# Ledger of designs, part 83: designed miniproteins, single chains, continued (2)

Each design is a single chain, and the fold is of that chain. pLDDT is the mean over its residues in the fold that is shown.

## One batch from the design tools (miniprotein)

Design m7056
Fold by ESMFold2-Fast:
Structure m7056 (fold): chain A 71 residues (1-71)
Amino acid sequence: MEAEREAARKVAETARGAAELARKYKDQFSVEELLQLSQDARQAAEIVPYARETLLRTADELEALAREKAA
């Protein structure tokens, strides 16, 4: 149980870091790349239920960045 929670925490930290990197360097990412990262985060949310809320929030942020870049 504790090992699974620690693994979920590390997954959430990694997703948060990836979202921050994408926001900081958004001009270097294509719309397609941002959408792919969003989709990867949504898939991870289905696999890692303990990190679901953080992963879905990250996916929403990445999708919003892609939408802004496409406008």
Scores: mean pLDDT 76

Design m7057
Fold by ESMFold2-Fast:
Formats: C-alpha cells, structure tokens, sequence
Structure m7057 (fold): chain A 66 residues (1-66)
C-alpha cells in the first residue's frame, strides 16, 4: 500500500471517528495522516487530502473547545 493510500485511509477513519464522537481515535488518525502527507511530494491528490485534513482538524478543535 502506498503512503498516499495510507494517508487517505487514516483521514477517512479520522472523519468516521469524528462523526462517532471518538475524539481520541480521530486525533491519532489525523496525526498519522499529517505525518504521511508531509512526507509526500506535492500533487493534486496530496493537496486535496491536505484540505480534508485541515477541515477535520478544525472539527476536532471545535469538539475539544466544547
């Protein structure tokens, strides 16, 4: 499995965890997605996943602030 595919899977699992209210699992998966995306060369797919990661991180921060 490629780093890009793994980053997408971590991001998808983080988004699912956020919907379920599992903030600990969401945080762990977002960290893994961030690390993988940071190690990849810039591409349209990487930029799209980085955008989704940023949106998910904002949702996690809002949930912790509540």
Amino acid sequence: MSKLERAREYLERAEEALRAGDLETAEKHLVMAHILLSSLPESEEVRELEKRLREAQKRLAAAHAA
Scores: mean pLDDT 84

Design m7058
Fold by ESMFold2-Fast:
Structure m7058 (fold): chain A 86 residues (1-86)
Amino acid sequence: SAAEAAAEEVARLVGEQARKAGMSDDFVEAAVEGARRAMDALTRGVEEGQKVAGDYLNELAARTSPRQATEATLTLLEALRRVAAA
């Protein structure tokens, strides 16, 4: 479906951005999973999707994470907001 295609595209972009930022494979995997969870939550509501993504980010930030990882994750939240608003 179009929604599944959009979710896979977002997950792919997140993975590419994290790899370009020099993040570990574990972080790339976690970021891709976070993007998929956020997209799934968006099918239940835009606000829920943003909240789930934000909660997951806070969990990742509680573990040791570099500043670039935080910036990449904030970029993901903005991208998800724009997709949800479109």
Scores: mean pLDDT 66

Design m7059
Fold by ESMFold2-Fast:
Structure m7059 (fold): chain A 61 residues (1-61)
Amino acid sequence: VEEEIRRLREETRRRVEELLAKAKELEKAGDERGAAAYYAAAELVRIGGEIDIELLRRKAA
């Protein structure tokens, strides 16, 4: 379970970084609305990852 949690944390981190990178590119291109959407998506992915980790911990108990 700890290995599953560590893997999930790393995968979530990578997904968030990919979304933030896309948001940054859109900001540079002048697409403020598109950038905002990707920033919001990154935040949702981060929160979802935290929920999934909590659920895995409960399953291990």
Scores: mean pLDDT 81

Design m7060
Fold by ESMFold2-Fast:
Structure m7060 (fold): chain A 102 residues (1-102)
Amino acid sequence: KDIELAKKAVEENPDDARFWYDLGLELYKAGKYEEAAKYYQKAIDLDPDSENATRYWINAGKALYEAGKYEEAVEYYQKALDLAPDSERAKENLEKVKKKLE
């Protein structure tokens, strides 16, 4: 089972942001959006200065959006834009979530 394998990987590699991100992805695929956002945040906390951090912020925002947490999703996409202002993906996701708040 993909989620159980990802959980074992983070238990064996608790300081590697990539395994926490992979766990978030498997939870997102399973529709466990709030848990996915939590583990994407763990990946951000472990590796906040990497070029991958923007991706972690965007995917956490997407998970919050799917969970109906639109205001929190706005904050996460805005943080992604602060790190990568030319990210069309973050801009498009931010516009999409703002439309839900109108």
Scores: mean pLDDT 85

Design m7061
Fold by ESMFold2-Fast:
Structure m7061 (fold): chain A 100 residues (1-100)
Amino acid sequence: MLSPEEALERLIELFEEAIEKIKGASNEEILKILQELIKRANEIFSQMDLSDPEVQEIVEIVEKGLLEAYTLAQDGASEEEVIKVLEKTLEELKKKLEEL
């Protein structure tokens, strides 16, 4: 089972990679990148203790950010708008890691 620290480190890397992949991507490519990011985040969550309140907070941060980013991409928002949401989520994850 992943510790909250290990999970946060992996989630931070995934979000950083997704942000870089989105730069210059078409709307269709952005949706595919976000679908892969959602899949990879859920794989990490499956390795965590979901009964832990601290883990629940991490899951909530990620799910909220991914839902907002995916909704914007479905509505045809610019890559800049999608990146801004992912960067905000990334900063919340980094802050959570510093609090551990």
Scores: mean pLDDT 88

Design m7062
Fold by ESMFold2-Fast:
Structure m7062 (fold): chain A 70 residues (1-70)
Amino acid sequence: DKMREEAALRAAEAGGREGGEVSKMGSEGAHYAASGDYEKALEMSKKARELGGEETAKAIEEAAKAAKES
């Protein structure tokens, strides 16, 4: 629960740091991970990576992993 929320926060922070459309992917990925929807979070990670947001993509993957293991 708390670990999942913390990981989701890190994904949103990474998106904010990279900015632009990647920021939207970070926020959406964080939302899905926090809600336990790890598959949709991984889709947001893939989209972030396609936009050049590698740090955001990795942060979303960590949040998705935390959601799956919670």
Scores: mean pLDDT 79

Design m7063
Fold by ESMFold2-Fast:
Structure m7063 (fold): chain A 86 residues (1-86)
Amino acid sequence: MTVVLTLTGFSVTEITGYALQAIGYELEGAEVEVEIDGDRLTITLRNLTDAQVQELIDMAKQYQKEGAKVKITQDGDVLTIEIEKK
């Protein structure tokens, strides 16, 4: 499964943490692409396991509980997760 994760309004420290998490997935066999445009981080993750996909969904739901705007959409084997912090 492919996940496209977009993070907006995150601090440099948080962005660095997610970039390191993405490198962790790459070491586990995922294909990773990272794009930074201002305060927006987009991470494209390919060849994720079901457990890794669920971990990302659980993270997004936690941010939603904390007041972030979260949008999760699925088209075939591509899951798009968009998280915008206030």
Scores: mean pLDDT 81

Design m7064
Fold by ESMFold2-Fast:
Structure m7064 (fold): chain A 83 residues (1-83)
Amino acid sequence: MALATLEITDDKVVITAENAEGAVKAAELAAELLKEGYDKPIVIKLKSSGLNVAEVAKMSDLLTKALKESGRKASDLTVEKVE
């Protein structure tokens, strides 16, 4: 099964993570898009809450650093749980 799914729309990019490994991959991909100067908002959807504290911290650090280095606002990146 895929770890994460990427969907590009006219107004945003949606990265859906299927599990904890996919969530880390989604964060890494979002960070790369921000660093490359991608101009649309990024939404990360988490389908499974199998993330431990260390994984959450690593994702947060990656995304915060990418936002700071790209000069983009926190509102350009959304992380949400999918029930």
Scores: mean pLDDT 74

Design m7065
Fold by ESMFold2-Fast:
Structure m7065 (fold): chain A 95 residues (1-95)
Amino acid sequence: NEERVKYYTEAAAKATGNEKATELAHLAKALIELGKYEEAVEVVKQALAIKEGSGLYTLLGIALDKLGKKEEAKEYYKKALELEPENELAKEKLK
């Protein structure tokens, strides 16, 4: 995961537009897997500023849940489902 964080950090720095949002999403997921939830929140917010996405809202919800911000996390899972009603992970998190 450390190698993945380094790779996606470099990839995001070199990318622009939608590609940058995609690389930032990969970086956020790698940060979540390492338990770096505060950093993951900031990275997801950067990606969302470029382009909204159901997956990005789901990652933001996961990171916020891990930080104990359960109500805020639920709001983002709902936004994920508004963009993509078939998002199974977001559905599971709202049970």
Scores: mean pLDDT 87

Design m7066
Fold by ESMFold2-Fast:
Structure m7066 (fold): chain A 68 residues (1-68)
Amino acid sequence: VDLEKVKEILEKLGKLKKQGASPDDLAGQAVIDLSKYMTPEQVDLAASLLYSGKSPEDVLKEIEKLVS
């Protein structure tokens, strides 16, 4: 898992959320961008958390717990 690239992607998603992107938009973008750097199970978890309305910053913290 390339955690630095995952962090960069989630920071971009945080900016999109501030611009009014929906949870669905954030989850869909996360599947596209994170699938190159994470396992399918990790991508599904991240997308599910974003879809539920969790912030990209909080999603990053959950991913860090899983890869530590």
Scores: mean pLDDT 82

Design m7067
Fold by ESMFold2-Fast:
Structure m7067 (fold): chain A 57 residues (1-57)
Amino acid sequence: MSKTYTAEDGETVREFIEKHEKEPIETLLAFVNGEEALLTTVLKDGDKVTITYVSSL
């Protein structure tokens, strides 16, 4: 499953994920405006953050 959010704070991707998701961060992958984002990436107002689950198929 994937969820898309709009960021309005200068939070890092990691902080944003921890705020919206309760799953371990290692099971999630984040994209900002369609590009894969590092957990240390600082979000800007209006950024579209898509969080998806890592599949270990």
Scores: mean pLDDT 74

Design m7068
Fold by ESMFold2-Fast:
Structure m7068 (fold): chain A 71 residues (1-71)
Amino acid sequence: IDWEEVIEALARMGIALAVNYVKKTKSEEAREEARAFVDRILAQAEKLGMSPERVARLRAEADAELDKAYK
């Protein structure tokens, strides 16, 4: 098993939780909290060995999903 793939899977689960929180709540405060939560997840993923390129991609994907969930 590629550990970077495992780290990415865990990060994606956390991002999905944040997106679902915004989708259900639809508040600007929840969106800001979700963004901060995603930033913490991605910082931890990078510390655990995820490449900066993957971190940047996941952040961009998460931002797009959070924006869509808020609408």
Scores: mean pLDDT 82

Design m7069
Fold by ESMFold2-Fast:
Structure m7069 (fold): chain A 74 residues (1-74)
Amino acid sequence: SAEELIEKAAEYSKKAGEALKQGDYKTALEYAEKAIEYAKKALEEATTPEQRSRALSVLHEAKKIKEEAEKGLK
């Protein structure tokens, strides 16, 4: 369901953010990519504006973490 995919995306986004804070850019990138995958699937399955909004929010956050992790790797 979209709900399960949103929760999974949020979980990976949180793990990516924690890895980023510790300077583990490779792990942050891997988790951010997983968060992006789940958030995109959540958008495909979303049936309500609320679900779409939440999925988009997580997608934006995960993409930001990915960009920062990529910059850290240089």
Scores: mean pLDDT 88

Design m7070
Fold by ESMFold2-Fast:
Structure m7070 (fold): chain A 57 residues (1-57)
Amino acid sequence: MPLSDEAIETIRRAAEAVRAGDFEKAEKILEEGVKNGALSEELAKSILTVLKQAYAA
C-alpha cells in the first residue's frame, strides 16, 4: 500500500534526526505524524525501531 507524501516526509525528517543523533526529535516527529493521521501508531513504532537499529547500533 503506497504511503502518502506526508507520511514519506515525516519518515524522512525522523531519519534525518536519527542521523544527527537526536532520537528525542525523531520520536516527536513520528508522534506528530500519528496525531496528524499520516502514520498509524504501529507503523511509527516499527519505523523508530528500524531507525534505531540501522543508525544507533
Scores: mean pLDDT 77

Design m7071
Fold by ESMFold2-Fast:
Structure m7071 (fold): chain A 56 residues (1-56)
Amino acid sequence: MDDRAVAILAERLGIPEARSREEVVEAMREAGYSEANIAELEADAQAEARRAEAEA
């Protein structure tokens, strides 16, 4: 679940070098995303990952 959520976030943001949740979050902060935006994107990616696992 977490690995898929991280991969989904990395792809959505165009940050292919980010491999962990912490790396994605730090990259978003460096890019100027607010903590609220980061939380929303994490929630969306987690929901998508959960859906993908349920369908797989």
Scores: mean pLDDT 74

Design m7072
Fold by ESMFold2-Fast:
Structure m7072 (fold): chain A 59 residues (1-59)
Amino acid sequence: MEELRRRAEGMVRVAENLVKQGLLEEGERVFESTIRLLEAAGMEELAEEVRKRKEELLG
């Protein structure tokens, strides 16, 4: 669980940096991959937080 959480945090940082650089499509894909990973692991609350973060940045 701890390693999966760190992996997800790293992926979110990559996605946020991509969005900040104007690479919206790439950032969206990384967010979606992160959400899918967390959902598959049963981390629904964290997946929902990542989904909300994606919506805040991408609209």
Scores: mean pLDDT 82

Design m7073
Fold by ESMFold2-Fast:
Structure m7073 (fold): chain A 80 residues (1-80)
Amino acid sequence: KIEEILKLAEEFASKLTDPELAAEVIRDGEGLAKAVEKGDYATAVGHVLRILALGIEHGKEDEASEFVRKAIKLADEAMK
């Protein structure tokens, strides 16, 4: 499930045309996966909100919102 969170971040990053922005999404996705692995909900929420903000700023709000919904579900299951 942790690997699925990273794959979601990679899929979202692939929809971005700016390679610097794509790299930021991947970095936040890695941080999210590590936070979920450690059970650190506060840090995980921070990374999710940052990815959502990047998506909104770059006209990818629908894709970012879908990422957030899927990531939250995977995080909840992984922390059980």
Scores: mean pLDDT 78

Design m7075
Fold by ESMFold2-Fast:
Structure m7075 (fold): chain A 106 residues (1-106)
Amino acid sequence: SRLTEALQELLRIVDEFLETGNIDEAFKKIKEILDKLSREERVRLLRALFGYLSTRYLDAQAAGDEELVEKLKAFMEKLIEYAEEHFPDDPEVRRIVAEMRAFLAA
């Protein structure tokens, strides 16, 4: 499906960022994907992306991979900034952002 293809592309972008460190290029590609989606698809994709990132973050912490933890944290912080800038009036996006902030503060 379109949503499944978009999710797989987002996950590839995360993996590319983890290899290259190029956060600006990652978010340029993320914007191109999100701009083509409906509000409901965008919310679903952001929730799925947060779930993926938080799982990888916890796994990296458990493994003692401090470099990967810091890269994933930087990506999630940039995702929060992006979502607040581009979707400030979406209550579901605000809820996801609040959940991401609480996760990173723990």
Scores: mean pLDDT 88

Design m7076
Fold by ESMFold2-Fast:
Formats: sequence, structure tokens, C-alpha cells
Structure m7076 (fold): chain A 56 residues (1-56)
Amino acid sequence: DALAEALKSPDRETRLAAAIELGRRGDPSLGPAMHLALTDPYEEVRRALLRAARDR
């Protein structure tokens, strides 16, 4: 879906926004998108996902 596609973007800002939204949803059906965000080479993207998930 759109989140998984955004997490494949070469633009770091796009991936950060997608990771935040993904963390907020907490939907296990988004496993492939969560894997992309958790294995992102930029620590900020990984932290954004975890922070958004913790916020929920």
C-alpha cells in the first residue's frame, strides 16, 4: 500500500513521515512496511517508527 511505497522512497523526509504513520497504526498486516522502516539505514527513520508506536 501507500506506506510501503513511501518507505521505499529515496527521499528521507518521505520515509520519516511514513514511519511515523506506520507506528501510529500498529497494524500487524503492515509487516512488510514495518520491516522496511526497522531496517532503514537512517537511525532517525527507525527511531520515528518506535517513538510513534510508543506514543500509542
Scores: mean pLDDT 74

Design m7077
Fold by ESMFold2-Fast:
Structure m7077 (fold): chain A 61 residues (1-61)
Amino acid sequence: DELDREVALSLLRMNYSISKIAGDKKVEEAVREVLEKAEKENLSSEEIHKLMKEAIKKAEE
């Protein structure tokens, strides 16, 4: 669903902005990479949510 995808992209952009303001460089970079991949490919909302969750988890390890 395109609407679900746009919501996922909005949440991803919000997390990017929050991490940037918070100064968490690892999370900022990880979220940025997911955002770039999602914009480069027509990823589904499920794929965007999965990649975002994995990227944040990996950045916090």
Scores: mean pLDDT 77

Design m7078
Fold by ESMFold2-Fast:
Structure m7078 (fold): chain A 83 residues (1-83)
Amino acid sequence: ATATAESEWVKVEKPGEATLTARLPLPYSADTTVTVRVEAKDGEIEGILSAEVREVDGQLEVTITVKVKKPGEVRATVTARQA
């Protein structure tokens, strides 16, 4: 099974760390593979620091921590794949 979801846009007012959350309509499974893409609008992302996968209300929740170089709006697109 494969699902893709986008986080909400998060406004970052100063350089530093920002947290993005995406929920996918898949149950948790230990064989889940997650790919993350991040994008900025009017801002700049330096990189992805971490991505954490957990189960919330029977769905996958992926929490991505990004390092923001320039203030603006940031978003993550998450694709999860299960056997």
Scores: mean pLDDT 84

Design m7079
Fold by ESMFold2-Fast:
Structure m7079 (fold): chain A 68 residues (1-68)
Amino acid sequence: MEEEIERDIKTALALIYLGIANIDMEKGDYEGAIESYEKALQIFRESGDEEGAKVAEENLAKARKLLA
């Protein structure tokens, strides 16, 4: 129960960070997007969400290319 609740909260938080990062990307705030994608990626990795981690990694790579 406790582990399930913690995982659900982590998943929700990671999805919120992905949403924030996506908005930052649309605004051209690539630094903000990178920060939010890194937070989402960390949470997905900690929760064992391989699919979420992959999405965050791919978007993080795109944001980094746009900043460079």
Scores: mean pLDDT 82

Design m7080
Fold by ESMFold2-Fast:
Structure m7080 (fold): chain A 65 residues (1-65)
Amino acid sequence: SEIEKLKKEIEEDPNNAQAYLKLGEVLAKEGRLDEAIESYLKAIELDPSNKKAWQNLLETIKKKK
């Protein structure tokens, strides 16, 4: 449900860095680490000044075996 809502926000505004950040957070919580990394990278591409996106990316990479 939350993932579907966030994907819809992204379809409506593909430049919504905050939606990509939130999508990454939900995916990481579900253990979908590769998809979370992709979402965080997109958030950073759209807004490189977002410290939370960088931090979440690094933490997710550390969890990946």
Scores: mean pLDDT 85

Design m7081
Fold by ESMFold2-Fast:
Structure m7081 (fold): chain A 55 residues (1-55)
Amino acid sequence: VSIEEVIEFVKEAQEKNVPDEEMLKKLEEMLASTTDPGTRAVIRVAIADVRERLE
């Protein structure tokens, strides 16, 4: 998983107004499939961002 793929995924999910639980599950899958510190950091930021927007 690349940083660009994570950003694009989050953008599409925001446009479709995907529920928090679904977003978290998908982001956790991405997190589990990558060991790169930078990519993992971006995924964690995306998780926080999604939570904030859905509240």
Scores: mean pLDDT 75

Design m7082
Fold by ESMFold2-Fast:
Structure m7082 (fold): chain A 98 residues (1-98)
Amino acid sequence: MKEIEELKKKLEELREKVARDIQRTFGAMLLAIARSAGLPEEVIRVLEEAIETGDFRSAAEKLRELGYEDFARILEQVAERAPEIADFLVEKILENKK
């Protein structure tokens, strides 16, 4: 029982780490796109802050207030879907390792 609980904890920590890595990677991609598109400095700063803090939902609200609804929706989707994608990837990695 104790050994199973320790294994569950490590697996949950791995999933959380992968989810954070996914969020940061997508955030960095969106930041690169925004810079290349010449978006205002205010938008660039909001995206940089989102990557540093991991708070994509607050960043999405700020972007929506600035009139960038499409970017806000993308950040919301990344925040919502990153744990689901992390779970899928961890499961597939564990299946293919054997």
Scores: mean pLDDT 78

Design m7083
Fold by ESMFold2-Fast:
Structure m7083 (fold): chain A 68 residues (1-68)
Amino acid sequence: MKKFILRGLDGSEKEVEATDEDTLGDVLKKAGYSPDSPVLDKKTEEILSPETKVGELEENAELVVLPP
């Protein structure tokens, strides 16, 4: 399991735990965001698709949820 922070454009922050087998879309849905939203990875400055697996992320990664 990995822990990371999801930030909404409204300034909301949610700490989430997920398994390496979960996708970003699965995590977004669990956290109450749209599962189709792209996500900005603050560390790499890349926009990740909802199909990106949590296993590809680092622990405590800061992710910004963008509009779909």
Scores: mean pLDDT 78

Design m7084
Fold by ESMFold2-Fast:
Structure m7084 (fold): chain A 64 residues (1-64)
Amino acid sequence: MDKDAEISQKLAEAARNGTLDETAKELIEEYKKEGDEELVEQVERMTTVVKRGLAASAELRAQR
């Protein structure tokens, strides 16, 4: 129905599990095979935003 919502869910779960980079790469490869450049761009943009959020959160919660 809406692939955008599906992408958001997968990236959110991957971010929670620490596998964001791998999941993002898999989604990009799948959408490239479909020839859907818009979905590829969406995954890239969402991944960048999530990575920035995670970096900020990790810095605030650094217990090392």
Scores: mean pLDDT 75

Design m7085
Fold by ESMFold2-Fast:
Structure m7085 (fold): chain A 84 residues (1-84)
Amino acid sequence: SEKEELLRKARELAEEALRLAKEALKKTTDLEKILKAIGLILRAIGLLFELDLLEKRGASLEELREKVREAEELLEEAKELLKE
C-alpha cells in the first residue's frame, strides 16, 4: 500500500541519517559540529520512535508524507555535516 511504502521510505531515510550523524560525531573534535551531530542523532531517534507509533496506531497519507519530508531534510543535514 502507499502508506506502507511511505512508512518504509521514511524509516530508511531516518536510519541512514542516524548512521551518517553518528559517523560525523566520531570524525570531529570541533564542539560546534559535535553539538550539531548530537542534535541530528536525537532528531533521528525521535523520528524513528514516531514512525513506530504511527505504524501501530495508524496514520494519514498526509502525515506520512510529512514524515518522509522530515526524514529527507534530516538526511541532507547529516550528509552536509559529514562532508565538512
Scores: mean pLDDT 88

Design m7086
Fold by ESMFold2-Fast:
Structure m7086 (fold): chain A 87 residues (1-87)
Amino acid sequence: GDEAAARLLEEAARRAREAKTAEEAARAAAEGAARAAEAATTVGGQAGAGVAAVAAGAARAAGLSPEEAAETAARGAEAGAEHARAS
């Protein structure tokens, strides 16, 4: 598995859950996705980074509470980490 990418995405998920605003949660997932993409050495690691990047966009959706945005960003980053680790 792509352990370096997975660890970065797990860190991004943790930061997203600690976010106080939707923008902060989305930023945590987006920054984690960018770092994971740079660190990734496998297709699964790159795919995991992509999943986290999509979740960052979803966390910015109009009408989400800060808690909903944080959960959306964190779940996407966690799913991305699973993809990276499975590769």
Scores: mean pLDDT 84

Design m7087
Fold by ESMFold2-Fast:
Formats: structure tokens, sequence, C-alpha cells
Structure m7087 (fold): chain A 93 residues (1-93)
């Protein structure tokens, strides 16, 4: 139940191997449809933070103090999940 949160924490710490292990456990606990919805949500968050950092538009401001850093965390997390899915196709149900 905390596999996604632990993957995010590992990405923030720069520990991609630990993040990959938690991503694999996450995929083993989810259907492909559930994982696809979560991945889409992560991609939307990454794009939102990237647009906030680039445009510096007050109407797009979130409550985060560093939208660029948050965008990078979500971008790295998506790469870790893509790698987990490619290296461990057996984790899909």
Amino acid sequence: MEDLEKAIEAVRAGDEETALEWAKRYLESKTPQEAARDFAALAIEAVGYELEAELKNPALRSKTEDPQAEAEVYRRLLEVFRRAAEEHPEAWK
C-alpha cells in the first residue's frame, strides 16, 4: 500500500535502484489499467509543474516552493516505472 510513496522517496534521495524495487512491487500489486491511470496522473503532475516553472504565471502557481524540482521528481519516477515495466514484464497481471 505504501509502494508508490516509497518509490517517490527513493527518487528524491537519488536512489534509483531502491526506487526500481519499489516500482516493481507496485506493479505486482496493480492491474495494468490501475497502473496506467496512476502513470497518467504522474505525467499530468510533471507537465503541470514544468509549465508553472517555465511560464511563471501567477494563475498557474501551486503551493510548492520549487515547481522545477517537483517536476524533476515526477519525471524521474515515470522513468523508473517505465524501466521496471520493461525489465520485469512478469510483474504485470
Scores: mean pLDDT 72

Design m7088
Fold by ESMFold2-Fast:
Structure m7088 (fold): chain A 61 residues (1-61)
Amino acid sequence: MEKLLASTEIGREVAEARKAGDYEKAKELITNFDEGLERATQRLRELLEKIQQIVEELKKS
């Protein structure tokens, strides 16, 4: 859900950049957002490994 707000903010900044005629800035904002998503996915994978250990302890299977 937090990413939805970030997407909205980036959309507004892209619109402002285009309104000012700065299309290079608009491209940069989109590229930065995409890189941010990839890094967030990597961090999520690390968290999942730790969560898996906790889940196994709780289930004690």
Scores: mean pLDDT 71

Design m7089
Fold by ESMFold2-Fast:
Structure m7089 (fold): chain A 58 residues (1-58)
Amino acid sequence: TELSPEAQALFDAGVAAIRAGRYDEALDLFAQALALEPRSTEIGAYHVAAASYLAAEK
């Protein structure tokens, strides 16, 4: 499945945020990417994972 360049950039930024330990920033970036590509199971999975990490840390 092809992502738009904008959704791809947001997804890449979200992955970089996860790598930096910024789970709240990653969650927002993945949410923005998913808004552009709502049927992307990959972006959706990363969004859920980021949300789960934040919930576990709180």
Scores: mean pLDDT 79

Design m7090
Fold by ESMFold2-Fast:
Structure m7090 (fold): chain A 78 residues (1-78)
Amino acid sequence: MEELIKKAAEAARKGNLEEVYKLLQEIFDEAVERGVDPQEAARLLTAAYISAVGYLLEGKFDEAAKAVEDIARELLER
């Protein structure tokens, strides 16, 4: 899980939205398998993706990476 979150943040930092989407799907699948509520996982990971898109449209690569990491890490508390 931690490695997937770091990879998603790094993909966001590089502006690779296709890789971000793929890694967020892998994080979703692993979170649900670990017993996280699917609706809660979907809500948080959707927020992570929207934040990444928003920051990347503004050229804020480090902020996109941080948003993905911070929001995806919230799943570790579920």
Scores: mean pLDDT 83

Design m7091
Fold by ESMFold2-Fast:
Structure m7091 (fold): chain A 73 residues (1-73)
Amino acid sequence: MMTPVELKERAREIFLRALEEIEDKKKLEEIKKKLEEAVKLLEEDPDDEEKYKEAKKLIEEAEKEVEEEIKKI
């Protein structure tokens, strides 16, 4: 299972890919906000299992949204 540090690195990678691939600024902002919320949860209490699960879900949702936007192009 990914550590909180690995999840934060994953979120950064997803965001950088979104910046490169997604031309829709509105969609990019939605993805950015979702990833920022996930990172904030991981930073507030790294040992909280519920916050970890919520952050992981947000990161997975953001990754799916990036893939869906790329497929539309």
Scores: mean pLDDT 78

Design m7092
Fold by ESMFold2-Fast:
Structure m7092 (fold): chain A 65 residues (1-65)
Amino acid sequence: SALFEKKLEAAREVASKYDKDLQKKVEEAIEKARKAKNIGLLLEELGKIDKEVEEEVGKAIAQVL
């Protein structure tokens, strides 16, 4: 789904403001969510890394039409 891919891209945009280590961890979470076709899994995986990143990504995803 184009909408699903736009939501994953929103997570990458959020991660781009952080260092390369966090960007790598976010990309790993994105890959897991893409394989499962489940955006909720993305937020769960991000929450294990950093709760603030989970919250920021969640807000960005909510703005995707």
Scores: mean pLDDT 84

Design m7093
Fold by ESMFold2-Fast:
Parts: structure tokens; C-alpha cells; sequence
Structure m7093 (fold): chain A 73 residues (1-73)
């Protein structure tokens, strides 16, 4: 992955993570208890990814989200 591609993907991830976290309560309320557990882990990964992006750790942010999604789904 080029540095430009990495930056673009991180920017999209940041925007998507911010939207998901803003809608956290709505998302959780719409899911079954089993799916809520997976959603909570995904939301926590999104929160962590935003921290990594702000620190400039773009590859780590993308890897964390990818690994979490693969583990949960």
C-alpha cells in the first residue's frame, strides 16, 4: 500500500468511526443481545483506531480494525 493510499484509507476510517460512535446508542438499541456484544467490541476498536490515527499511527489503526472485524465476523 502506498503512503497516499494509507492516508486516504485512514481518513475514510476516521470519518466512518466518528459516525459510528455518534450513533452508538442507536446502533446498540437496534441489535439482539448477541450482536450487541460484537457491536460493542467493534465500537471499542473504532474508538481505539481514532486514537491511533490522531497519533499518526495509520497502519496500526487499519490493522486493528481489520483484525477485529475478522475475529468478530
Amino acid sequence: MSEEELRERAELLREQAEELLEREEEILASLSPEDQEKAREALEAARRALELIEEGRLEEALRLVGETLRRLF
Scores: mean pLDDT 79

